# Designs tried in a protein design run: designed miniproteins, single chains, continued (2). Part 36

Each design is a single chain, and the fold is of that chain. pLDDT is the mean over its residues in the fold that is shown.

## One batch from the design tools (miniprotein)

Design m5238
Fold by ESMFold2-Fast:
Structure m5238 (fold): chain A 68 residues (1-68)
Amino acid sequence: MSDLERLEKGREQLKSVLDEESFKEVEKIIDELEKAIKENAPQEEIDKLENRLLRTYILKSEEQARKA
């Protein structure tokens, strides 16, 4: 599976589990990551974006759980 295919599948999964506001913030990072992959950015830049995506997802999931 290509990196872009994995990213798009991840986007669909996150959209199904996060509320619209939380998903919009995560989607911005996914869009930046997709652009970096398409532009063959250095692996260090891709790693930083992946870490930001993971951290944002965890934070938004915790916020959503606490408000439920």
Scores: mean pLDDT 79

Design m5239
Fold by ESMFold2-Fast:
Parts: structure tokens; sequence; C-alpha cells
Structure m5239 (fold): chain A 56 residues (1-56)
């Protein structure tokens, strides 16, 4: 499963965020996906939405 590609697509869809904020958001999402504690049951879209709140 291409979780990084899915994360890139979800972050790119967040046109409400500046490009710099989208780059930081993608880095945060990628870090969560690489975490040994990452629960495979959480949708990528939900992770992106939750982390995007840090930029509001």
Amino acid sequence: MDLVGEAEREVAARTDLAPDHRAILLAFVARQLRSPDFPGTVPIADIVAALARLFR
C-alpha cells in the first residue's frame, strides 16, 4: 500500500494551506506513518485533517 503517495494526494488537496505549510504537514504525516506505534486502522485523510489544525 502506497501510504506516502496517499498522504501526498491528501495534503495536495488542502489548498486552504500555504505551500510551505503543506510541505511541513506532509513531513509530519510521513513521520506518523513511520512510527512503530502507528495504528493501521486510522485513515490517512483523518491524520492529515488532525495535523492540519496545527497550522490554523
Scores: mean pLDDT 73

Design m5240
Fold by ESMFold2-Fast:
Structure m5240 (fold): chain A 55 residues (1-55)
Amino acid sequence: SQRENLAAALAVLREHSRTLSKEQVDEMVEGLKKYAERNGLMDPEVEAELDALRA
């Protein structure tokens, strides 16, 4: 499902965030934000997780 795909992508990005450049992380986060918005999956918890990946 789209929810499971989003959760899996967030987990993978979190695990690899320290090996990716900030620019790569920012680009991936923007892609996941757009995916979540298009599929009605955006909520405060998801947004907080995506924002934490940029920090």
Scores: mean pLDDT 80

Design m5241
Fold by ESMFold2-Fast:
Structure m5241 (fold): chain A 85 residues (1-85)
Amino acid sequence: MKLTVTGLNGDTAVVELEDEYTGRVTEATGEFRVGDVLVLFNETHGKLILGSGKPEDIKEGDIVYELEVDLKAGTAKVTKKITVK
């Protein structure tokens, strides 16, 4: 399953879901990078983690995008950009 993520500046990423909770960016423009990790909390909410290979590798200074997700439509949008503290 693929999700198209839209960033705050209109940049886009394509995420391929690896399981029901996680996915990885396979195509990216602008602020996104191939290899960024998606974590889904439910059908409407997730996070995209820049530069981390795994959710447990999140450290201070990393960038996380909070997402509003529509799994049925195959879309998500960034609602907030957070620097981990």
Scores: mean pLDDT 75

Design m5242
Fold by ESMFold2-Fast:
Structure m5242 (fold): chain A 120 residues (1-120)
Amino acid sequence: SAEDIEKAKELLMELRDKLLEKLYEMRTASAEELIKKIREMMELIRETAGKLQELLPKYKEKILAIEKETLEKLEEIIKQLEEGKISVDEAVEKAEEVLRELFIKLGDIINEAEKEYEAA
């Protein structure tokens, strides 16, 4: 419905704002603090993806695939930080790229849902 599409847009905007706030706070963080913040971001992504699946059930499999890919990429960043293979600055840049891709992919799904609704 139009209301479900509007709610999906609002959820994605809220997720974007919350994730960007956490990411900006991390520019002066230690590796331990950055790992904690990435884990907090992963939980927000899971919660929002779950809500989007309820609002857009036709797109459930696509949303699940995007969630899984995003979480796997963030887990790899945590692993590289824990192993000392990347700096905090490099990890922040990698996390920013992962989040930008997430917002684009979820935005595309919401746009497809809106187009399908308008065509009906």
Scores: mean pLDDT 88

Design m5243
Fold by ESMFold2-Fast:
Structure m5243 (fold): chain A 108 residues (1-108)
Amino acid sequence: NMEEVQKQTAKEAELRDKTLQQLRDILIEAKKKLESSGPEEIPALVKELEKQMEKLKEQVLEEAKKLNLKQSFIDDLMSLLEKFTELLKEFIENRDIEKIEELIKTIS
């Protein structure tokens, strides 16, 4: 059914865009905190990031479930969030603000 496919595609696009906006906000906040933080604060920033990303993943999964989205779409979106989590953790640990800016530009 073409109409059902179009409606499904629209829901997927809306959730993706919402998720990317929330991810961008997390990246911007992480950059600001890293700019104002000393080396001794890095472990706490990583832990805070992991907590924020887990909350985002939980929210996305619940919303996708309510919208009855395809498992392949959910898997792709979750893989994207996992990839960004690992990259951002690495960049925070290395204090690489420039790489965090590059990530923000990628999702803008």
Scores: mean pLDDT 85

Design m5244
Fold by ESMFold2-Fast:
Structure m5244 (fold): chain A 100 residues (1-100)
Amino acid sequence: MEELKEKILEIAKGIAEGTISDEELAKKIKEILENSTREELEKLLEELKKEYEKEPSDVLAAAIAILESLLAGETDPEVIRKKAIEATTELGIERIKESV
């Protein structure tokens, strides 16, 4: 589980920072799907959601969006990247709202 978590967070960070290409993202997604079960992805999603409730972050928001996309059967790197970016944008809006 720790290795899967590290891989998902690395991808999420790459998307949030704009440092990961679609080609690299596709490679990492394939690697995750070949080395993990649906049950492991579901358990990690629950863990990350609990962490996000305690301490929200752009990386956790992106990681949750990536896992939800993979569990929904989405493997297109462009679609996954878009969903992860949308999740980080939503967190940014929530933080601005809380600051007012």
Scores: mean pLDDT 78

Design m5245
Fold by ESMFold2-Fast:
Structure m5245 (fold): chain A 83 residues (1-83)
Amino acid sequence: SDKQEKVIHDFALTVRFVSGKIPDINVPLGEQLPKLHDLLVLVPALRKYLGINLKELENLTLKQLAELADKLEEAIKNESLPI
């Protein structure tokens, strides 16, 4: 659906935006951002589709966050199947 496609696109754009602020892709996001403000927009989709809360997100690296984009897309596509 258009709403699901928007979630995938918005997630990818946010990851790209955050990547410009993160000097080390292998260090936890919560240690590199002065506030987790830029990550808050990701939390509703991550919680709904992958069960990942803000505390878990704080402990992820940028590399792991980028890998979650693929998992999020798969989870959203699986939700769109009629059961």
Scores: mean pLDDT 72

Design m5246
Fold by ESMFold2-Fast:
Structure m5246 (fold): chain A 95 residues (1-95)
Amino acid sequence: SMSEEIAKELRETAREAEENSKRAEELAKSSKDPQLSKEAESISKALRELSKELRELAERAEKRPPSKDEIKRAISLQTAVALLGAALDFVEKLA
């Protein structure tokens, strides 16, 4: 069903966010630059919260079709994960 496909996509994005959160956490611990360490820590925390919200939204989508507001929220969360992933890649190149 459409709800199952949406739930699957949200869980895959949540997994990506969690993996990138861990990468950012390790970068924060290993970086000798205090500013890069702070940026990586901020990215890690943001991605961890996004992963939680995406998993919660996926669980709701598994139980019933998402509302228009839930679809709009899903798009916002997926966009945020993509942007933070790009930011992490940039910080990692500077480290």
Scores: mean pLDDT 89

Design m5247
Fold by ESMFold2-Fast:
Structure m5247 (fold): chain A 55 residues (1-55)
Amino acid sequence: MEEKVREAAAELARDLAKHFGKQQADSFIEQLRKDGAPDEVVEAARKAAEEAYKE
C-alpha cells in the first residue's frame, strides 16, 4: 500500500544525510514520526540515513 511513500522517504533521507548531514536527515525523520507516518516508513528512512552516514 505505502510502497511509493516508503521508497520516497528512504531516498529523501539518504539524500539529506549525504548532502546536508546527519542533523538534517534526523530532523526529517523526526518530522515523519510527528506527522504520524507508519513505523515501516520511519524505519526505512532511518536505515537509509544511517547507511549514508557510514559511507
Scores: mean pLDDT 77

Design m5248
Fold by ESMFold2-Fast:
Structure m5248 (fold): chain A 68 residues (1-68)
Amino acid sequence: SFEEILKRAVEMALKDPVLSSLSREQIEAGVRTFLEGGSFDDVNEATGVDLTEDQLNALADAAAEAAK
């Protein structure tokens, strides 16, 4: 289900030290947006944060891995 994929993506993202400065809510918003096919700009809007390229890539990687 989408909720199981989202939960898995959030748990993977929370373990990434690159994302340690982000709240759980920001991480969830970011991975949800990527799972829904959002762009990097969409993720920045959803999280309310101007994320670094490393943070955006880490969120995208967590979403992609969880969706397998």
Scores: mean pLDDT 85

Design m5249
Fold by ESMFold2-Fast:
Structure m5249 (fold): chain A 61 residues (1-61)
Amino acid sequence: GPMEGMQKAIEAGSSVGVGIRGGMMAGLTAEQGGTKEDAKLSATMSGLTPKGGEERIERRV
């Protein structure tokens, strides 16, 4: 769902930043803002993983 997609987008976004914290802040802002466009953007970014679909069970936090 969108919430899970947002989590993935946060992890993808952190690739250009220091860590997930920065990405989480942006993702949380979108969720709290409650805009349809923000939700779409988060889902779209999840589909455009920078690694091109490298999916693992292990999650870094």
Scores: mean pLDDT 46

Design m5250
Fold by ESMFold2-Fast:
Structure m5250 (fold): chain A 73 residues (1-73)
Amino acid sequence: SIEEELKRMIEGLEMALANIDKWTPVQAKVAIKEAKEAIEFAKKNLEKFPELSKKLIETAKKVIEAAEKRLAR
C-alpha cells in the first residue's frame, strides 16, 4: 500500500541519518538522489496521507542537508 511505502521510506531515511558518520561521498550522493525521489513521492500523496507525506518530506530534507554537509568537507 502507499501508506506502508511512505512508512518504509521514512524508516529508511531515518536509518540513513543514524549512520551519517559512515557515509562515503558516493553514498552521500546516492542519499541525496533517494531523498529527492522520496520528496516527489510524498508530494503526490499529500492529499490522501498528509501527516506521513509531511514527515517523509521533513526527513528527506534532513538527509539532503546532512549529505550536502558531508560532501562539502
Scores: mean pLDDT 85

Design m5251
Fold by ESMFold2-Fast:
Structure m5251 (fold): chain A 78 residues (1-78)
Amino acid sequence: GAMRDQRIALMGRYRPVLEQSAEVKKLAKEKGLDDYVKKIDDVENRLSAAIRAGDTAAADRAMEELRKLIEEVKKILE
């Protein structure tokens, strides 16, 4: 159905940022950056909820928040 097809397409669209976030979250956890792990989890959950709802505007906002967290963690890990 259309909802399932839209969800699959959205998952494909956001998969690269989710894969980057998972890798960065693992590194953050290994370095004891537990506050950042929690922030990443919260944004990942919001992104997943937006994808399930088919809300591309909410998904894009969550993706932008996730990208900012990824860059912040990378800067700390320098």
Scores: mean pLDDT 82

Design m5252
Fold by ESMFold2-Fast:
Structure m5252 (fold): chain A 55 residues (1-55)
Amino acid sequence: MKDEEILEIARKVAEFRLARLEAETDNPDLVEQAREIARKGIEILEKTIEEKKKK
C-alpha cells in the first residue's frame, strides 16, 4: 500500500466533506473552520509520511 495513495485519498475525502458541508449549511465561518482543520490534518499526515520515508 503506497503512502502517496493514502495522502491522495485523504485529500479527496476532505474535498468531498467540505463540498457537502457547503451544500448543507449557510454558515461560511463553519465552512472556513472546517477547511482549516482539513488543511492542518493533511499537513500532519504528509509530515508523518515524510518522516516514515526518511527513517
Scores: mean pLDDT 76

Design m5253
Fold by ESMFold2-Fast:
Structure m5253 (fold): chain A 97 residues (1-97)
Amino acid sequence: MSKEEKAKELEEKAKLDEELKNYSAAGAHYEKAGKLYLELGDNEAAARMYEKAGEAYYKAKDYKSAIKAYQNALKVSKNKEEIQKKLEEAEKELKEA
């Protein structure tokens, strides 16, 4: 299986995990897909996957993993404003927990 095919399968698995409300599993699958897209040089796809991983971890109330995922998204994203806002929301939740 190519890295591209593997990344796509992980993205599909993450989407299914979200439908099943297995948000921690969804976050992990999106994170793995993001790493593969980064290895492929697809920074836009990597940023999208890391942002989705952060969103999934946030829904799981795993704010520490959400923060790390959003930080990874910010490193490779050209559109940082919305990701920065989501990062700040996750940091606030961690502080309030």
Scores: mean pLDDT 88

Design m5254
Fold by ESMFold2-Fast:
Structure m5254 (fold): chain A 95 residues (1-95)
Amino acid sequence: SPEDRALLAELVRELEALLEAIKEAVEKGDTLMAGLLVIALMGELQVAARRFGVLSEEELEEISKLANEFTKDPEKYYEKFEEAVAAAIERLRAA
């Protein structure tokens, strides 16, 4: 529906903004802010993915594991986490 398309576009913009904010927090060494932003991003991603049927529960679990690993070791897992989230956002955009 037009309402669902508008909501999807808004969620995509919010997720992209959160991902950019996480990048800035990591670049500044603000690990607390990065962790809080990851929680917000994962919450919105789970709601969007379930509402629009874009990701399986297994794919969501994989991204959640990467989020947890990233918060424990940002230097090692940031790139992999960012790549997985960016791919999920592209699948939402194509919905």
Scores: mean pLDDT 86

Design m5255
Fold by ESMFold2-Fast:
Structure m5255 (fold): chain A 89 residues (1-89)
Amino acid sequence: MKEELEEMKRRIAAAKEGLRRAPDIPELSEEEKRARMAELAAQYRATTDPEERQRLLAEQIAIVAREPENAEKLRKEVAEAEKLLKELE
């Protein structure tokens, strides 16, 4: 449970940072987005450092949340995750 709570906190923090930075992400082509997302996903799988994983996840979320529909969905998911975390603490 403790490790799961810390993981959830890191994911929430990454999502919030990604959402905050999303408006500042430059316009990328669909090909550029796929290439960057693949690179970030590979780095995420290769690392065991929780801080690095949080940073990489935030970058992936920022790219995805550049699209307004995705940003709205992610904000709802973050709110639900925060509510669950509060109930578990």
Scores: mean pLDDT 79

Design m5256
Fold by ESMFold2-Fast:
Structure m5256 (fold): chain A 84 residues (1-84)
Amino acid sequence: LEALKERYLEVLERLEREVEELERRYGAESPEIAALLEEMRRAIERGREAIRAARSEEELLAAVRATNAELTRLARELVAALPR
């Protein structure tokens, strides 16, 4: 269980670095983009907390799935807001 948690936490850490890069590039472009990036940071933090709190592999997979769904939704909104 702990090894699986660490692997998923590493994935979230990489996603957080990608969000930080997007903040540097696009954060000042519009309030909408800034708000979406802020929501993505909060979603990553909530996911990190849920993954750490998981007491079983089932709880861990549920937390990962919920986090992926939220991040996928926010990513789609972000892509729609970015210039083509």
Scores: mean pLDDT 80

Design m5257
Fold by ESMFold2-Fast:
Structure m5257 (fold): chain A 60 residues (1-60)
Amino acid sequence: MELVRRAAEAGKAGDWKAAAELAAEAGRIYSPYAQEVGERARDLESAGRGAAAASIAAKV
């Protein structure tokens, strides 16, 4: 899954917002589970927990 790899890469680079967006897009295309993971990552990014958000996005 190209989007999942890009989300993980963005998270590693410290771009938590991009990681959450890519994970959410992957969820829309591939599965509801991936979408839930993407939304969780976005919530954590909004709360200022970028590292946790990236970790969640990488699990998509």
Scores: mean pLDDT 64

Design m5258
Fold by ESMFold2-Fast:
Structure m5258 (fold): chain A 85 residues (1-85)
Amino acid sequence: SKQELLDEVDEIANEFARLASKLSPELQRKIAEGIGLLREGLLNNDKEVLEKAIELFREVYAESKVPEVQENAKRLIEIGRKAIE
């Protein structure tokens, strides 16, 4: 459900807050923007906004050297993909 996806986004947002010391300022900005767009896209069923969120998390995944950061970015990409279905 939409609420289950939103709850999972909140859990992952908390995980990124815990990982803050392992994130560059650039990655922190992309994650914050992506999470905001993912929440907006989920609430409004806005495919274009969801696709923008997915692209930001793909950039985070590609740019990060930290496995925990990569895994959480991947989880957010999958939430975005499920929302587009």
Scores: mean pLDDT 89

Design m5259
Fold by ESMFold2-Fast:
Structure m5259 (fold): chain A 69 residues (1-69)
Amino acid sequence: MEKEIDEGLGRIALGVARVAADNFKKQGKTEEAKVWEDAAEQIRELIEQGKYDEILDVMRQADAEIEKL
């Protein structure tokens, strides 16, 4: 049975965003790194508020912003 995004998936998303930020920093892509760092902080706050469904929107917005850079 499919579950909606829960705290566990939210924590995975937070980890993914942080790894993406670190990878972009390592490549010298500071603007892309900043996008994912900001996304990670937003995801962390959403987890604290129990707003797990909004986490996917944050990740989609980060991806869209990276594609424009």
Scores: mean pLDDT 78

Design m5260
Fold by ESMFold2-Fast:
Structure m5260 (fold): chain A 100 residues (1-100)
Amino acid sequence: LSSSISKALKEAEDLKKQADDLYKQADELFSQADELFSRASDLLERARKSTPEESERLFKEARDLIDQGGDLGSQAINLYVQADKLKKEADDLINKALSS
């Protein structure tokens, strides 16, 4: 292989590794969001069976957890978008290096 092709393949491999790391970070954030949503669901169930004062407090706590989970989900989506771009760049780099 020419040094040019070898360099392109190495750069593509680095981009794929970066994409994989971002996908793993996104999956971790989605897992954290799921945990927050599960906790919110539990609080909402407890709120439905509680006194009016306790229900109001539990509903507010559940909404805060849902908002936090939503924020983590948005961050995870942004990481997936970045990872997809890096993966596409890596694939394009390999295709150009091997096809020309």
Scores: mean pLDDT 88

Design m5261
Fold by ESMFold2-Fast:
Structure m5261 (fold): chain A 92 residues (1-92)
Amino acid sequence: FRNKVSYSESVESEAKALTLTLKSPTLRLVFGPELVEFLIHYKKQSPEKFQALLKNPAVRASIKELLKSIPKKYREKFIAALSDEEKALLGL
């Protein structure tokens, strides 16, 4: 049993970039649909990394703010793409 590497620099860098992008109200308003499509695509391509990103509180807060800022149809599309565990992490 050797699981002593809990920190992933790649996941942390992705979390930081995503958080910075989603912190902008203007970017959420202008690119909200594209950000939703990006997140759905990212989950399909890298489900383990997506799960790791959702464990970051800053990423979860940023996704929640995105969901509040976008039209209902894109919010529903994103929620439909999530697992029950992912919905629970986001408080959905």
Scores: mean pLDDT 71

Design m5262
Fold by ESMFold2-Fast:
Structure m5262 (fold): chain A 72 residues (1-72)
Amino acid sequence: MEKAIEELRKQAEKLVEEVKALKPRLSDETIRAYAESRLEKLREKGLAMGVPEETVEKIVRETKERVDEIIK
């Protein structure tokens, strides 16, 4: 359980770092579309790994908030 949650959080952090790297190169609209696609995959992966739905939803929500702060 813990290892699966750690892996999910690691992928969430990687997404945030990728968005930071892309921010100066792509339009806000393009970055949002990319981030939204990645967040959906993150949710699917968390559920497939057996992480509780509530935990997956919290991680996705936290990651989306961090991404939104960068895009603005």
Scores: mean pLDDT 82

Design m5263
Fold by ESMFold2-Fast:
Structure m5263 (fold): chain A 69 residues (1-69)
Amino acid sequence: GSARISEQWRQSMSPSQNSVESRKFMDVDQAYMVKQMNDSDIVKYMRAKGFSETDIQAYIAQRKSQERM
């Protein structure tokens, strides 16, 4: 919520939250949110951007893990 914006900001600065993997997936995450891509669309989009298959699989697994909740 809005009341926790400053705390959220500080948490985002932590090593695990500020990793290279997290940073590079921000563009993919924005495209996914805007375009509402399926996993096939995500794979095609990420390949076009030059991501590896390992990175693509990691991103999809992360999204599915959150969706299962």
Scores: mean pLDDT 63

Design m5264
Fold by ESMFold2-Fast:
Structure m5264 (fold): chain A 78 residues (1-78)
Amino acid sequence: QAAADASGARTLAGVRARGHLIEAQKLVDEALKNPEKRDELIEKARKHTAEALAQADVVPSIRDEVRAGAAEIEKKLA
């Protein structure tokens, strides 16, 4: 039971975590091209990285990948 539930949750959490990282990367890249919207896009990117990290917390195999991705995004934001 728990294993089946964990499998489904792991799949969804992994997809969500990666999706949020991809969205955050796009927002950061767009912020570099649109100075007028930079602050707005950066705030959205940070929210997405936070969501990705939260989702990855339940998926140990994805956690390192998401952490590395979030660190790269934060480095671009600074």
Scores: mean pLDDT 76

Design m5265
Fold by ESMFold2-Fast:
Structure m5265 (fold): chain A 65 residues (1-65)
Amino acid sequence: ATVVLDKSTTSAAEGIQKVAEVGGASPGEAMAALGQAAETGVGVTSGSPPARVTQTETSITVEQL
């Protein structure tokens, strides 16, 4: 499943929770993946089974792998 979150209305806590939920990641793993995706602009995998996290200027995309 793929979830797209609007960065203007999504808090950091909500983003972390969604990555943890979709990817089976811990909050720490989810936070690290979100940070890396924000810094690099490329997809970062997190959790087991993994999710891919990608950030743009306006959105966070969480894709279950």
Scores: mean pLDDT 76

Design m5266
Fold by ESMFold2-Fast:
Structure m5266 (fold): chain A 110 residues (1-110)
Amino acid sequence: LFDELREAIRARDFEKVRELVRELLERGFSPVSIASLLVVEGLRQGLDAEEIEELLDIVIEEAKELGVSEEVLEALEELKRTVLEMVRAGLPKSEILEKIRELYDEIHSK
């Protein structure tokens, strides 16, 4: 599953990414964890801001279809906004990844 996801991201096969995201959500993985994983892998693969935005939009759309709470959707939108601002500003991958970790911890530490 995760190896297939990595290959789909490498190929920019966003239709396959959507299919795999849906499978991960159905298996009980948190939408925020999936979004974080996609951003980490996308940055590692050299995806640009538009491609990262498409990955995050896939997670938000699929989570919304599954009826996740408004609080989770708001957390995903905040993650999307923050990550895209940092990517577009040309910040180092290490700094972006640290910010993602901080946001993940804030969501799960309450």
Scores: mean pLDDT 81

Design m5267
Fold by ESMFold2-Fast:
Structure m5267 (fold): chain A 57 residues (1-57)
Amino acid sequence: MIEETVLKTEEYPDLTVQLVRERDLDSGREKDRLIATIVEGGKVVKQAVVQEEPWRE
């Protein structure tokens, strides 16, 4: 199973950038992802993974 933890959040007008750690509890592997979320009028209109690491132990 996969566990996600938000490590850091940077908020800008209409843009939120989060560093998320994803851990596979079955293999013990983890990876970090940088996710950009575009917010318009208080609603999420787009979300993209802008950087993703390979799985590591």
Scores: mean pLDDT 76

Design m5268
Fold by ESMFold2-Fast:
Structure m5268 (fold): chain A 73 residues (1-73)
Amino acid sequence: MPTLEQILERLRRLASDPSLSDAQRIALLTEALAQLAEIGALSPQQLEQLRDYYEQHPALAEVAAALAALLAR
C-alpha cells in the first residue's frame, strides 16, 4: 500500500511535470486525493471541499500546495 509520504511526493512531482495535459493532471490529482482519504490522512468531507474548489478554480499547483500544507498539520 502507498504511504502518505509516497502520495505527497507524487503530488509534488505532478505539480512540476510538464509532459502531462491539464486533464491528466486533474485526473491524477483526484486519484491521489481519493487515496489520501482511503488511508485516513484526509477526511471525506475535506476531500469533497477541495474537489469543489479546484473544479471552480483550476489552479493545480495551488491545490497541491494547499493540500500539502493541510496534511502537514
Scores: mean pLDDT 63

Design m5269
Fold by ESMFold2-Fast:
Structure m5269 (fold): chain A 98 residues (1-98)
Amino acid sequence: SLDELLAILEEEREKAPPEVQPLLDRAIDLVEQAKATSDPREKQQLLLQAVMEALRAMLKVGPEAAIEFLERVRPHSDPRVQRMLDTALENIRTYGPG
């Protein structure tokens, strides 16, 4: 659910370095905008953008942190978002652990 996604983002923000916190704040704002929109297509795009901004934040922490984040978010995401997360996970695992 979106509330579960917000809880994960808030938790990661609390633990994040100061340089990473603005990206997580932006991701949280995008999820709140998605909750407020009545347009299903805009809602989907805002949620994808929120997750991608959060992924960028977690990649700045490290590839392991990014993988853990994606695995935590996946079960609380829509099937379309899950497919995008699966692609991101595959890319990080292929290029990321160094």
Scores: mean pLDDT 80

Design m5270
Fold by ESMFold2-Fast:
Structure m5270 (fold): chain A 95 residues (1-95)
Amino acid sequence: SDQQRQQSMQIYTQIFQGMVQARQSIQDGDDDQFRTTLDQIVQQVRQFMQVETDQNLRNDVIDQVIDGLRDMQSIANSTVQDVLNQTISTIRSIQ
């Protein structure tokens, strides 16, 4: 429905704002903020999947989040890369 689309678009915006914040936390070396932000992104992706019924949009959001997390691995140390890999696996399990 149009109401569900509006809600999913708001969650979409929150997810990608969170992705920007997570990348910034890696650059700042703030591991605690990074982990908290990743947990929030996972929760927001779960909420998006509960509201959005369009399979193409659901798949696109999952793919965009995974690609963003993979891009973060290029600027991350091994500990942060392990957290990113676990988060990618968690996001892949949300359907």
Scores: mean pLDDT 88

Design m5271
Fold by ESMFold2-Fast:
Structure m5271 (fold): chain A 68 residues (1-68)
Amino acid sequence: MEKGIKGGELVRELIRQGLSSDEAFDKAAKELGLEPTDEQKKLLQEIGDKLREIGDGIEEGLKTGKPL
């Protein structure tokens, strides 16, 4: 659980740096030496989906000048 949370936080930081969700996940897994379990893959996919929604919201906010 905690390693998954740390992986998710690293993925968020990498996405903030301009990486895609898939690229951020791959790099985070390599940096942390994690072999994601099926449970962790499901959690990371869910986090990726939520981060995509947040990213879309931020992009729309930047377009309109109002962050969500």
Scores: mean pLDDT 63

Design m5272
Fold by ESMFold2-Fast:
Structure m5272 (fold): chain A 90 residues (1-90)
Amino acid sequence: SDDTTLGFYRQAVDAARQGQDIQQTFDIGDFTGRLITDGVQRGWSPEEIYRIGQRIHQQGAQLGIGPDQLPESLIRQLIDQSIRDVRDSR
């Protein structure tokens, strides 16, 4: 559920802010670990990071490719859209 997944992202973001190895601690994949670590460095909230990850995975699934295989320009567009949607409460 969204609440369970968002709760996970809140815990992982807090661990990353403390300098913990989140991939080892939470048994998560490379893409998710990188997204959380990079998001923390950029000052993104757990909700923003969760929405970014959700959108990137959904887009990859629609195209039949993994998240790391999406064009960088599309990833940037999905990031910007996700951040706006979280801030707009949409």
Scores: mean pLDDT 80

